# Designed miniproteins, single chains, continued (5): the designs that were tried, part 83

Each design is a single chain, and the fold is of that chain. pLDDT is the mean over its residues in the fold that is shown.

## One batch from the design tools (miniprotein)

Design m18880
Fold by ESMFold2-Fast:
Structure m18880 (fold): chain A 63 residues (1-63)
Amino acid sequence: GPLIEEGERLLEEGLELARQGRYDEAQRLMVKGYLLISEVDEERAQKLAEEAGKRLREIIEEQ
């Protein structure tokens, strides 16, 4: 639904900001994305947040 789609978009935008070294903004967007998805599907939000967190860690370690 729209909230899941917006939440997934915010998680991806957060990861793009992290690639630019904008970590504070990245974390804010990723948290907002998680919260939007969790309003509809908490289990899906948790899985997507875990995957995004892994990708974020890889981005930070490669910089």
Scores: mean pLDDT 84

Design m18881
Fold by ESMFold2-Fast:
Structure m18881 (fold): chain A 72 residues (1-72)
Amino acid sequence: EEAARRLELAAQSYEDVGFTAMAKGLRAASEAYRQGKTPEEVIEAAVKAARDAGASDQEIGNVRLTVERALA
């Protein structure tokens, strides 16, 4: 619940400043978390969605770190 909200707020923040691919990754993480996926699956879903949306390697790294922090 709280982790999913944190991920959605982070996604909105990134979208507002133009980082659309990172926002898509974080929304995928929020959805995976709500589906009861494991932390590893949530991170994998975020990375895949960000990569598919054209995120750079640095942006993918930032998405991974953001998801890890939200799940802690």
Scores: mean pLDDT 85

Design m18882
Fold by ESMFold2-Fast:
Structure m18882 (fold): chain A 73 residues (1-73)
Amino acid sequence: SSAEERLKELQKKIDELNKHRDEILERMEQELDRVTAQLSPEEAEKVRQLFYQYLQEQLDKIKEQQAALEAAK
């Protein structure tokens, strides 16, 4: 039972990371839309590039955490 409980705890942590990823994606998209709404097309493109770079770094960290938890199963 203890091993089964530990597997459930690991799965819960993976599910929490998936939820956190989805929340980051939604929040970043809303923020990008808000920030770029008043910018010129050239400025908006530069901001989008910086946002997507930052977003990719955050998503890569979450993927690494998920991979570590899956490996612990």
Scores: mean pLDDT 78

Design m18883
Fold by ESMFold2-Fast:
Structure m18883 (fold): chain A 110 residues (1-110)
Amino acid sequence: SESDLRKVIERLRRIQQLLLNAVKAVKAGDYALAKELVQEATRLLEEIKTFIPKSVYERLLKILEEISKAIDETQKTGRQSDKEKFIALADRLASDVHMLATIFETEIAK
């Protein structure tokens, strides 16, 4: 339904913002905040699980899990290269989620 599509778009836009804020948190050295923001993004993704294709859900979930592991590695190593890998993963997922939200927005508009 259009109501379900609007919910999906809202959750995807919120996930995008949480990922961008997680990048800011890691750049500031706030790994605890970054982990909380990624956990919230995962929770929002679960809320829309039944409204998106299973393959899309599983792909997004896998990338969120990889982002969470990248935060842990960055915190453990303190290496700039690990931080850059995290930032690249988070920025790419934020972009992918933005594109997906835009596709659903065009479906509503026809």
Scores: mean pLDDT 88

Design m18884
Fold by ESMFold2-Fast:
Structure m18884 (fold): chain A 74 residues (1-74)
Amino acid sequence: EKERESKEESERLAERLDATAEIFEELGYKESAKIAREAAEKVRKADAEEAKKIAEEAAKRISEILSEKKKEEE
């Protein structure tokens, strides 16, 4: 049961990353979208601990890219 819960957490993280990638693609942030999609694929194949690590690393990289883009627009 614990392993199933771990798998469900990984799947939820992957779904969030896929949704985030779609939003970024619509906004024209192609690089951020690519990072989110790659992270989603890795997260689906990982356990919850590994998946959380992958998601956090991807989120950090995406935040750095978006922060730079926002500074240019503001």
Scores: mean pLDDT 75

Design m18885
Fold by ESMFold2-Fast:
Order: C-alpha cells, then sequence, then structure tokens
Structure m18885 (fold): chain A 110 residues (1-110)
C-alpha cells in the first residue's frame, strides 16, 4: 500500500475501535478512551510514517479529530456514534490527503 493508504487504514481502524469501545462504556469514559487510542495511534504511526515531522503533523491533526469526536459523541445518543465517526473520518481523510500529497509533490521536485 502507498503511505497515504496505510495512514488512512490506521485512521479508519482507530475510529472503528473508538465506536466499538464507546458503545460498551459510559460517556464519562470517552476522554480516557480518546487518550488510550491516541497513544496507540501515535505508536503505530511511527511504524508506517518514516518522517518524524510528518508524524508530528499527523498526530496533532488526529488528536484534534478525536477531540471533536468526543465533543460530538457526548451530545448524541450512542446509536448516532457510527454516523458521527463517518462524518469526521471523511473530513480527516481529506486533510490527510492534502498533507501527504503536498509532501510527496515537494519530494518529487527534488
Amino acid sequence: SSLLEKVKELVRETFDQFVERALKVDKSEYDKLKEELLEEFTRRLEEVVPDPRLQGVLSVLFDSALDEFVRKALKVDKSELPAVAEELLERTFKAIESIIRGVQELEAQQ
């Protein structure tokens, strides 16, 4: 898979894990769940993204995405969580695509 595909797969997998685990716990646990999944995401990101600067940018982007997910999740019924995740996943994918494409275009010019 391309770098973009690997990062997208990791993001999708982490959002799916958030939904699955959030459905099984009280909303009071969502902040802790976010922290645990962000830590796992960052660790796995280091394995797929060789550039430490790109790792940092993607980690910050994903932390912001998970923060928004928690804020929205706290305001809706648990039955709405998959829909909230899908909306945020689509926006997060567009942001990741723009970042990785920009880096790849810069590298191709060298």
Scores: mean pLDDT 85

Design m18886
Fold by ESMFold2-Fast:
Structure m18886 (fold): chain A 82 residues (1-82)
Amino acid sequence: MSNEELSAFLEEHWDSEVELDPALAEALGIPPRQRLSDVLLALERWLARNQSPDGTSFRGFDGRRFTSLSEAMRALLEHLTL
């Protein structure tokens, strides 16, 4: 998914109810069914808590490292059902 595709998807589905994997919902501290906008706020808070000591990257949900919010959002979408 490109940054343009990500932006368009987020705009279209901003108020849509989505279902998260229960393990991911628990990690983010939110219910598994939420609006996409609320999930993105939870992701933003999670990334702030999991930033590397040098501030250059974030620890991923599945052992991957993310270097941007957009990369983390794309990974999050792999775990969502609309």
Scores: mean pLDDT 72

Design m18887
Fold by ESMFold2-Fast:
Formats: structure tokens, C-alpha cells, sequence
Structure m18887 (fold): chain A 59 residues (1-59)
């Protein structure tokens, strides 16, 4: 019984480690995607503000 429990425990740990590695990879991809989205949003804000300033300065 104790040997069977130890084998099941090791199998559980290996499965958990594999799952943790996959989650870490997904988190990295999400961070990159989130950073790109933030950059696009900031660029759009800058574009809109520059257009407003340009309109005021050309007056």
C-alpha cells in the first residue's frame, strides 16, 4: 500500500509540473499580447491628441 501511494504521488507531482510549465508559457504569450495592445492604444491616443493640437495651432 505505501509503495503504491508513493508511486501515485510521484505521478501526480509530474503531472502538476507539466501543467505548471504550460501555464507559464501561456502567461508569457498573454503578457506580450497585452503589451502590444497597450502600445496600440497609446499610439491611437497620441494620434488623436496630435490631431487636436495641430488643428488648434493651424488656426
Amino acid sequence: MEKELEEERKKGIETAKSAATKVKQRLNDKQISDNLDAINTRLKEIEDRLKAIEEQLKS
Scores: mean pLDDT 76

Design m18888
Fold by ESMFold2-Fast:
Structure m18888 (fold): chain A 77 residues (1-77)
Amino acid sequence: SEAEARAAVLADAEALGAELREKAAGLSPEVQAQVQALVDRLVAEVRAAAAAGASPEELYQLVNDGVAEALRLLAQA
């Protein structure tokens, strides 16, 4: 179902967020805080879009964009 697909994207966003926090572990407290803020924003945006009836494809685009932003931040650390 579409509801199951949306739930799967949210679970993926949370799992990817945990991986990004792990990648930030051992970096400066400033970088850790920036990654935490990006992950929190990403999960909140995906959750809000899902509640508004966004398609799974739209939700995956939000996840991909958020992960790319976090990876760019980590590459600059």
Scores: mean pLDDT 86

Design m18889
Fold by ESMFold2-Fast:
Structure m18889 (fold): chain A 66 residues (1-66)
Amino acid sequence: VNQNFTKTVNGKKIVLTYDGDVDESEKQAEEDLKAGKETITLGANPDDQDSATRASQRFARIYQQL
């Protein structure tokens, strides 16, 4: 796990995780958020700068939806 951020939504603690070792789609992250999961993981290939940039953008979008 490279980074994480915690936010409280409806009295529930939700952790957003940037994990460069896990390849996750933005759609899966949004479904996990709607399902009320406490941990939302967004991944990218750490050896690919473009993948890292896309993961950062997905992280920002999910955070804004909280």
Scores: mean pLDDT 61

Design m18890
Fold by ESMFold2-Fast:
Structure m18890 (fold): chain A 81 residues (1-81)
Amino acid sequence: PVPKIVISDEFRALFSTEQFMELEIRSLERERELALKQGKLEVAEVLDEGIERLKELKRNKASIEEVVEELQRIHERIAAV
């Protein structure tokens, strides 16, 4: 089972939605690099698609709720492969 993504009140106070998205995109990019190094090609593909989707949400100034929902979907897709 994939854990639910929860953003703490402390985190929300320190980071804007845009800063949160930037941190999450960088995190996913590092995870993608690790997946490629480990030969997890299907995981790397899901992460690549998710990174592109998050970049689109950032450009469109999506809400934090939309970003969290997309992150949840990415992790659920990774768990399914």
Scores: mean pLDDT 79

Design m18891
Fold by ESMFold2-Fast:
Structure m18891 (fold): chain A 84 residues (1-84)
Amino acid sequence: MEEAKKLFEEAVDIITRAADQLPDIEAGVVQIIVAVSKLAAEKGDFKGAAEMLRKAAEILSRYGLTEQAERVKKLADEIEKLAE
């Protein structure tokens, strides 16, 4: 579980930093997605948290932040594997 939390924190950091490069509305949307993912993780729902991280990655990819999006997707996949 500590490992899943660390991967989650890393993914959130990537999304938060990448949001600075998004338009205001999309930046707001990914911030809401991050808040929802944090609530899921706090409840131990790391599968739900990973799903939310993937939605944020889709937005990043749509706006040309493909490297950040791919990193977030890999972290979400690893979090989900640890959560089973």
Scores: mean pLDDT 85

Design m18892
Fold by ESMFold2-Fast:
Structure m18892 (fold): chain A 110 residues (1-110)
Amino acid sequence: MSEEEKIKKIRETLDEARSLLDQLEAYVRQKKAPPLVSRHLWEARRLLSEAERLIFDPSQKEKAIEKLNEAIKHLEEARKLLSGRDPEAVALATQLINKLKEAKKLLEEL
């Protein structure tokens, strides 16, 4: 896979992650989940947006990976808070975490 094809795949994976985050945020809002869940999702969104800005600069690759790792940690904490309360929200959070881990792996392979 060319470097350009890898970057395109990272973009597509992050776009899928954004869609899952939008779905999870809407679901959490509808279900009136604890405020701490919403705070972790907000931090994950901010970090994802920062990572997306960094991925197009090869000199910022390690910084983009760091931002994705921080976003994953916030989503793991949100999933933990949803655990035992809402299996659908846990499933969405798990899919989102897996998409960010996929994007991180692709970025590490650049």
Scores: mean pLDDT 86

Design m18893
Fold by ESMFold2-Fast:
Structure m18893 (fold): chain A 60 residues (1-60)
Amino acid sequence: SLVDELTARLARELGLTTEAQRQRARDLVQGFLDIGFSPELAYEMARMILEEDLRAEALR
């Protein structure tokens, strides 16, 4: 599916290694698509949020 493809791309690009991280990426992509964002915008918004999550994790 489109959601699975975008989630897999985010996982590769951002180095998402855990199932929890991949599930969060899937939930973000699905959520943005459900509210009517384009696939391109859903990907960009999900990426920005995940990058912020990873930055917050790195500061722990």
Scores: mean pLDDT 86

Design m18894
Fold by ESMFold2-Fast:
Structure m18894 (fold): chain A 100 residues (1-100)
Amino acid sequence: MSLIEKIEEILKKIPSMSKEEIIEAAKELTRELQEFLEKNRDKLSAEDLLRLQLMIHEFEVLIEDAEDPSTSLEELKEKFIKTTKSALKELREIEENLKK
């Protein structure tokens, strides 16, 4: 499964996820984005490298929010959907740039 396909599948499942499932999904996406960055580091523009680093940071912040017991499940789902949609758009543009 490609990274984009995996993000799309996670995005579809977010509305039905528990807090624990959101944490696990966000950790998995963080890991796979880090692996994608390292694999493509020499091929990425400085701008796209920064975009990937910011994307990874946003998921790390989401994990911290998810581990905070004061964060509601509904708020967490909204944040995860927003972050995942943004990541999907950014990653599609980065992958297209890598083909050139």
Scores: mean pLDDT 85

Design m18895
Fold by ESMFold2-Fast:
Structure m18895 (fold): chain A 64 residues (1-64)
Amino acid sequence: FTTAEVREALRKVGLTASSRQLQAAVEVLKTTDPSDRGALAQKLAEILGISKDKAAEVLATLGL
């Protein structure tokens, strides 16, 4: 995933993020087991300052 792809996923769910948050989100997506959706959603929620449920919507938009 790229920062542009994460930004577009956020836009589709009505959210925005700083360049630093987008870079951190991409790093989490690269380094976390993609089968552990719960851990991914929790880490993204913390980075983006959103709920875990909203982070799960972002993951679904990314095809995860």
Scores: mean pLDDT 81

Design m18896
Fold by ESMFold2-Fast:
Structure m18896 (fold): chain A 104 residues (1-104)
Amino acid sequence: DPEEEAKKKEEERLKELAKIGKEELDRILEIAEKYGNRIDPKFIEELKKVFLEHLDRELEFLKEYNSDPRDIALVEEAKERIENSKTVGELFSVMQEYSNRLYS
């Protein structure tokens, strides 16, 4: 039944997206524990790497599920903006805007 198969795929998609988000949060917390309240270039670069790895995982997932080309373009835009970000505030702003556009 194509309708039941579509429902199963959507439930699987939502579970995988939730898992990717949790893994991102866990990595951010690990970096925060490593650097404490210090904002140095290494902290920013490690945080940037976490966001880029998260976006790469979401991009792979969206391509696997033949998602809307607009959603794929949002991930590519977010990756470029993360690569060009120089502050923690810019990194979180990009990820917040990306999440709001993808999940809204």
Scores: mean pLDDT 73

Design m18897
Fold by ESMFold2-Fast:
Structure m18897 (fold): chain A 57 residues (1-57)
Amino acid sequence: GEVVTPNGMLGEELVAKYPKAKEFLIYHNGKLIARLTPAQAAGIYFGPDVEVEVVLE
């Protein structure tokens, strides 16, 4: 999927940007640390050292 670097983005903003996303995969230093639904992602903050893979469909 598309990999984005949120750089201090609220999860609500990320979810609004990708309304068709089914899942968000959260990476820190190349390690997968979480698999989030859109509802879960909207409730959190994504700091500068986090990469997010957007899963569509």
Scores: mean pLDDT 83

Design m18898
Fold by ESMFold2-Fast:
Structure m18898 (fold): chain A 92 residues (1-92)
Amino acid sequence: SMMERIEAVRREAEEEAERIRREMLEAYRAAHPGDDSLLELAELHAETQAGIRRGEILIRAGEELGDEALVEEGRRLIEGALGRLRERRAAA
């Protein structure tokens, strides 16, 4: 039952992250029809927000289930997403 709950949470987190990525990129394309000049930056922002949300879901679930490994996994996802954003900003 615990394993099934963790698997369901992982699927929820992945589905929510995919939804955020899709909606943010669709919003960019709607605002910038025929203009992909900032698409790579929009993709980076979408991936960052998706990663943060995925991590937040895993942290919340890990806290509720008493699963410290799931909390750490969520924290690393957020750190990774923010790290990639910081690296791109530092390179500019």
Scores: mean pLDDT 87

Design m18899
Fold by ESMFold2-Fast:
Structure m18899 (fold): chain A 90 residues (1-90)
Amino acid sequence: AFAAVFQALEAEYRARFEELERQIEEARAAGDEAKVKELEEELAELIFAFLRANTDDPAAREALAEAERAYELARAGASVEEIEAAARAA
């Protein structure tokens, strides 16, 4: 009974990835750098959500949380050095 729900969930994530990639390509073709950045941030959030939903191992989940924190620092305009320091501290 859950196979259909699982397949539907996978299809939904895939469709969302494909739609965001399409929008990013269109924005790049238009030269809209601000829109590209916005869409790339949305794609990254979707990727982290997908990985969290499909990762059961505690150590792997902790590594994903660390990667997400590093990404959020980069989004906030943190330097590479600040991102690396935060990763080492956690």
Scores: mean pLDDT 69

Design m18900
Fold by ESMFold2-Fast:
Formats: sequence, C-alpha cells, structure tokens
Structure m18900 (fold): chain A 65 residues (1-65)
Amino acid sequence: SDFAQAVAIAAEAGAAIAAATSVEEVRQHLDRALARLGEIADAAIRAYFAGELRRMAEQKIAELE
C-alpha cells in the first residue's frame, strides 16, 4: 500500500537524518527520501510524509548549527 511504502521510506530517512553528522548529510538524506516519496501515487500520503521529513530535517539542522 502507499501508506506502508511511505512509512518505510520515512522510517529509513528519519533514522539516517537522526544519525547525520553534517548539514549536507541531512539535506542529502531528505532529498533522496523526497524523491522516493514522489513515486507514491496518493498525493495526501506524499504530502504528509514529506512534511514530517522536512520537519525532522529542520530540527536536525538546527541541532548541528
């Protein structure tokens, strides 16, 4: 299902973002995850998980800066 695929992408990306040691690593993980989410057909599911990943990335970047 689109939901299960999005959950898997978000879980992998979230873990990678949390483990990142530089702002560039966070941005690379976010960009990769957003590209993968872009392949999900359900627009609402894409938007929700994209928003969650952006929020996680913003928080992590703030912690690293």
Scores: mean pLDDT 87

Design m18901
Fold by ESMFold2-Fast:
Structure m18901 (fold): chain A 71 residues (1-71)
Amino acid sequence: GLTREVNEAAQKAALEAGARSYGAGVTDNKIGGGMGAVAPDGTQGTAFIESPPTPESAEKAGREAARRALA
């Protein structure tokens, strides 16, 4: 469903951007959620998936979380 696709899109984007681990917390089709990423050195970065969540906004949040972790 959409919730699964949104969370998978955020997680994949974070991994592709260089994160070692990730987590996304969207549970509903109307409400966004937190996105977290961890760099290889253990530094954490976070971003927010906007409401209503979409795969596009999730990918952006995943990339932003990873970018912040890698900075």
Scores: mean pLDDT 74

Design m18902
Fold by ESMFold2-Fast:
Structure m18902 (fold): chain A 73 residues (1-73)
Amino acid sequence: SVTLASAEGLSEEARVLLEILKPVVEAAFKAGKSSLEIGEMLNRIVEAYRTEGPEAARKLAEEIVKKLEEEMK
């Protein structure tokens, strides 16, 4: 399948993106955010990754996590 053949080539990008997204998902669930709110946060990070690259996506993810941690204090 073309999708499976392409997935191997994208596995490194997918791993980087998952590494960036995991702490955001965990922090958002811990802060009591809904699936919809979590989806919106993840979409912002994915868009930053696509337009500005992995470093920008990591910084945005860190900012979101800090914001969520601040809301829990």
Scores: mean pLDDT 76

Design m18903
Fold by ESMFold2-Fast:
Structure m18903 (fold): chain A 88 residues (1-88)
Amino acid sequence: MKLTFPNATLTLDGNTLTVETSKGGTLTVGDKTVELKPGTHTTTFKAGDVITLELPDGFVLKFEVLKPSTDENDTSASLKLLELKFPT
């Protein structure tokens, strides 16, 4: 699954989350918080994790991973959107 926003792209593939950001930001996956530099960042997640991406421009995306899907042709996760804020 690929989620595209103006300053960030998130790709969920199996248990792997890839975040591409033009400005850097802060990524929280479950209990792990990391500071992102501009570029591509890869981390792992599991079912039940809440993923929060905050960008310096005020963009906030928060979602819960309900059920990762794994298949020979489809590794997408099922997501529940909790918060989405665009920069103003």
Scores: mean pLDDT 75

Design m18904
Fold by ESMFold2-Fast:
Structure m18904 (fold): chain A 99 residues (1-99)
Amino acid sequence: SVAALLAEMDAIVRETAATLDAESRAVLEDVAGLLRLMIEEEPSLAERAVEILRGFAELLRRDPEAARRLAEEMRALFEAGEPPSRVLERVEAALRAAL
């Protein structure tokens, strides 16, 4: 269910944030917030959103600057009115290249 996937996202943020510095925690929380807005618009994206959030958590541990830049790109695309599915496709491609 979407509710279960949203709960999983909250668990990822809580567990990962405890291991990150304040700047990285803010990036993860910002990404989670954007993903929740996208799921509200397109609930079918919830499973992909969970996978993207896990990818950001991993990228923040390996390359915090790359994660911050990708989060900024994700926000810019969303704010420019790109469809959520298109935003997720681009973020997924970037995470695959970086991880």
Scores: mean pLDDT 86

Design m18905
Fold by ESMFold2-Fast:
Structure m18905 (fold): chain A 105 residues (1-105)
Amino acid sequence: MAPPEPSLEEKRRKLGREIADELENALVANIAGIPVEEVRKMRDLMKTDEEKKKFNELVGRLMDAAVRGDNQAQADVLDELADFIEDKDPELAEKLRARSEKLRK
């Protein structure tokens, strides 16, 4: 029998997830060379659990490539992300491809 209010631990977990998501959004924005608002827009375009899972997998791969300093791997993931969102936001997809091209230099 839970209390009528969320526990401090539950509130802390929710806040921790929100902070983690915003930090991840900021890092993706920096790697992709786009505003953080456009990263939030990409998350909002994910309507199904399958789309959300694919987006999270691509973001995880992008973060891993960035930590390794692997510009080629970052470019490859940005191209996959652009292809994934192209039908939903073709203008944003083009921005991701432009960044990918610069990373491949």
Scores: mean pLDDT 79

Design m18906
Fold by ESMFold2-Fast:
Structure m18906 (fold): chain A 73 residues (1-73)
Amino acid sequence: SEVEEIGKKIEERVKKNGELTSEDYKEILEAELKSLDLSDEQRAILNELIEMAEAGASLEEIEKKMKEARAKL
């Protein structure tokens, strides 16, 4: 739920602005980590997504990983 909402916010910002770098994704995800009351499992997922974004992963790859992680929770 919370992780899914973060993913939607990122997608909306990409569609609205037309340009987001891996650095922007990382900053957004880190801000959400700070703002939300998340479980350790949810924080681990967000940290992995941040790491993928930092490594230059596409939004599609980030979404795929998030869906796979959610299926295991």
Scores: mean pLDDT 67

Design m18907
Fold by ESMFold2-Fast:
Structure m18907 (fold): chain A 88 residues (1-88)
Amino acid sequence: SLDEFVKRVVEEGKKLGLNEPQIIAVGVELSLIYKYLGQEAFDKLLEKRLINAKKLSDEEAERRTRVLVDSYPELAEPVVKKIREALK
């Protein structure tokens, strides 16, 4: 489910010390990987994508989120909303 997906991304992101913009950016990217490439691709790419997200500035993380929301709004907007709610 989307809730289980968001919970896993937020928990793993927090363990690696990612901030909110970084978790949102990688969460949106990983949601696209999950939807189009499936569970096995998600499981294989999760750690590497989270580690790479830690290198993003807030500005770059927000820019990447905007690009994905503009390109895939129906998928990306619910993910952004649920990650923000989970980080409150």
Scores: mean pLDDT 88

Design m18908
Fold by ESMFold2-Fast:
Structure m18908 (fold): chain A 105 residues (1-105)
Amino acid sequence: MEEEKEKLIREATEEIIELYRKALKEGTPQEELFKRIREIIRKLAEELGESEEEVERRIAEELERKYEEEKDPIAGRLAVTLKTALKLREIGDEIDKELAERKAK
């Protein structure tokens, strides 16, 4: 069990939930909110020696778990948002690769 890594993922997940909650209260633009969330993910990825994609995936899974256990709508909304962003990035990468291969032929 990577207990220390899981602890850091949980702490980052709680920080992101509180950041979203504060942003809703203060009327922070969505773009600024997600920029700060990306910074948290990047810093944690550097600390853990993992990819930003892997850290984002683990945070999204922890957010989904919190929504299922605690019924926190902020955790649920964030989980959907991060999972959707990961899937769209995967599709974009596949399209870019296909276009590059067609150009090389």
Scores: mean pLDDT 79

Design m18909
Fold by ESMFold2-Fast:
Structure m18909 (fold): chain A 81 residues (1-81)
Amino acid sequence: DPERERELAMETAGEIAREIVERLAANRDLIPESIEYMEKYEVSGAPEIGIRTAVEALREGNFDPEEVARRARERMAERLR
């Protein structure tokens, strides 16, 4: 089912982005090291979109998990277009 696959991919990207932002908001001293690690991490699909969206938000000092999850979902939707 294409609609179900699309929804799952969007939710996966959003969930990954949300969790990264939430965890690093609680451990801000680890942000520079975590960004360096994530930038070197080779993944594709929904995980790539989720991680890249979280990295951008962290670089901007944005620790709003809902806003970052929304951005990741929108980017995943565009990728699936």
Scores: mean pLDDT 84

Design m18910
Fold by ESMFold2-Fast:
Structure m18910 (fold): chain A 73 residues (1-73)
Amino acid sequence: SEEVKKAFKEAADAIVRAGPLATTPQAREELRRAGKAFKQGVDAVAAGNDELAIKYFEEAKREAERAIELSQA
């Protein structure tokens, strides 16, 4: 679905943005959590569960954004 594609892209973009900024242990831990949630989203897409995929991609995006916040503190 287009909603799954949008959620995937937003999560991927946030993780890519967070990567070079996550220089503290706390920021790296949030980025690790974002990566785990992103993988769970991809696995949900493969299983045909679009609703679950969107939830995991939204979680991944929030955790990546948290990693950026922790890198700016």
Scores: mean pLDDT 88

Design m18911
Fold by ESMFold2-Fast:
Structure m18911 (fold): chain A 55 residues (1-55)
Amino acid sequence: ALSQREKSALISQVPKEVQEEIGKEVLERHPNASFTELLQLVFDEVARYAAAQQA
């Protein structure tokens, strides 16, 4: 697990295009979620993905 500071820094290092692709995947998996919830899920998904790369 990453702190909020680490998540923010990690996400900033991910290109916007990659973030958008992850967002699209999250939207497809969670079409019932609100826009705000989708943003949260994308943020967490990008952070988790980046953390996995650091393992």
Scores: mean pLDDT 73

Design m18912
Fold by ESMFold2-Fast:
Structure m18912 (fold): chain A 91 residues (1-91)
Amino acid sequence: SEEEELKKLRREFVILSASNTAKITNVIMKAKEENDQEKLEKAQKLFDELQELEAEFERLLKEGKLTKEKVEELIKRVEELNKEVEKLKEE
């Protein structure tokens, strides 16, 4: 059913978001230890972007506007953000 598909996508978003939060937090911690201000600022920007995505998800959920298409868009944006986190981690 559409409801079951939406539940699976919501779970996927939450898991991806949590995983990305953990990764960004680790990058922030390392940047602070290394006194790398540029890396810290980049990591903080990625953290802020992830917080915005989580806030959008919660607002759409509360307003009953969280469609399958919207969750898929949010998942794609979190995946793009994860690629940026992985690049920053290699720096």
Scores: mean pLDDT 88

Design m18913
Fold by ESMFold2-Fast:
Structure m18913 (fold): chain A 87 residues (1-87)
Amino acid sequence: KVKEKAKIYAEAFRRAAEEMRKLGYTPVAEALDEGAKLFEKAKSEDEIVSAIVRTGKLLMERGVTPEEAAAGFRAFGAAYDELKKKA
């Protein structure tokens, strides 16, 4: 169940990254892709939490603005909702 949850988060982050690339927010897209890789490797709830924290840190390190970060999180939420409807 944790692994299924992690896979949904990984796919949602990858879809959000694609939308961010379309908007030209390349640093956000790259951070979301790295976060997706971390979710794909997550085997526990704690590792999912760590993946979220590390993704946030990557966004900060790449100088992402609050507006750009918010766009990324909105795209993630939309992708997550679509994936949950199909599961």
Scores: mean pLDDT 82

Design m18914
Fold by ESMFold2-Fast:
Structure m18914 (fold): chain A 100 residues (1-100)
Amino acid sequence: SMEEERKKALEEVHEILEEIRAKALARQEPSEEEQKEILERVKKLLSKLSKEDVERVLATAETLKNNISAWAEANNWQLPRTLALMDELIALIKEKLEEL
């Protein structure tokens, strides 16, 4: 059903964001290839979400970026590729929200 597909897509987007969070805490930065794969996956999933879902995903992504940035600063970690990925994800989500 369309409702089941929406719920699964929302869960998968949150799982992707949680994986980014876990990798950031492990100080594992994505390669350029992994960044492109993540962005393409999220773009496809966003097409299945409602406006309310996209708004929630945006809030979650912005909170996650702020947390990663704060963790990096507090620990003197350098996560430039992770933060760039988060900026691109936030831009992609905002673009989708403007279409809705």
Scores: mean pLDDT 89

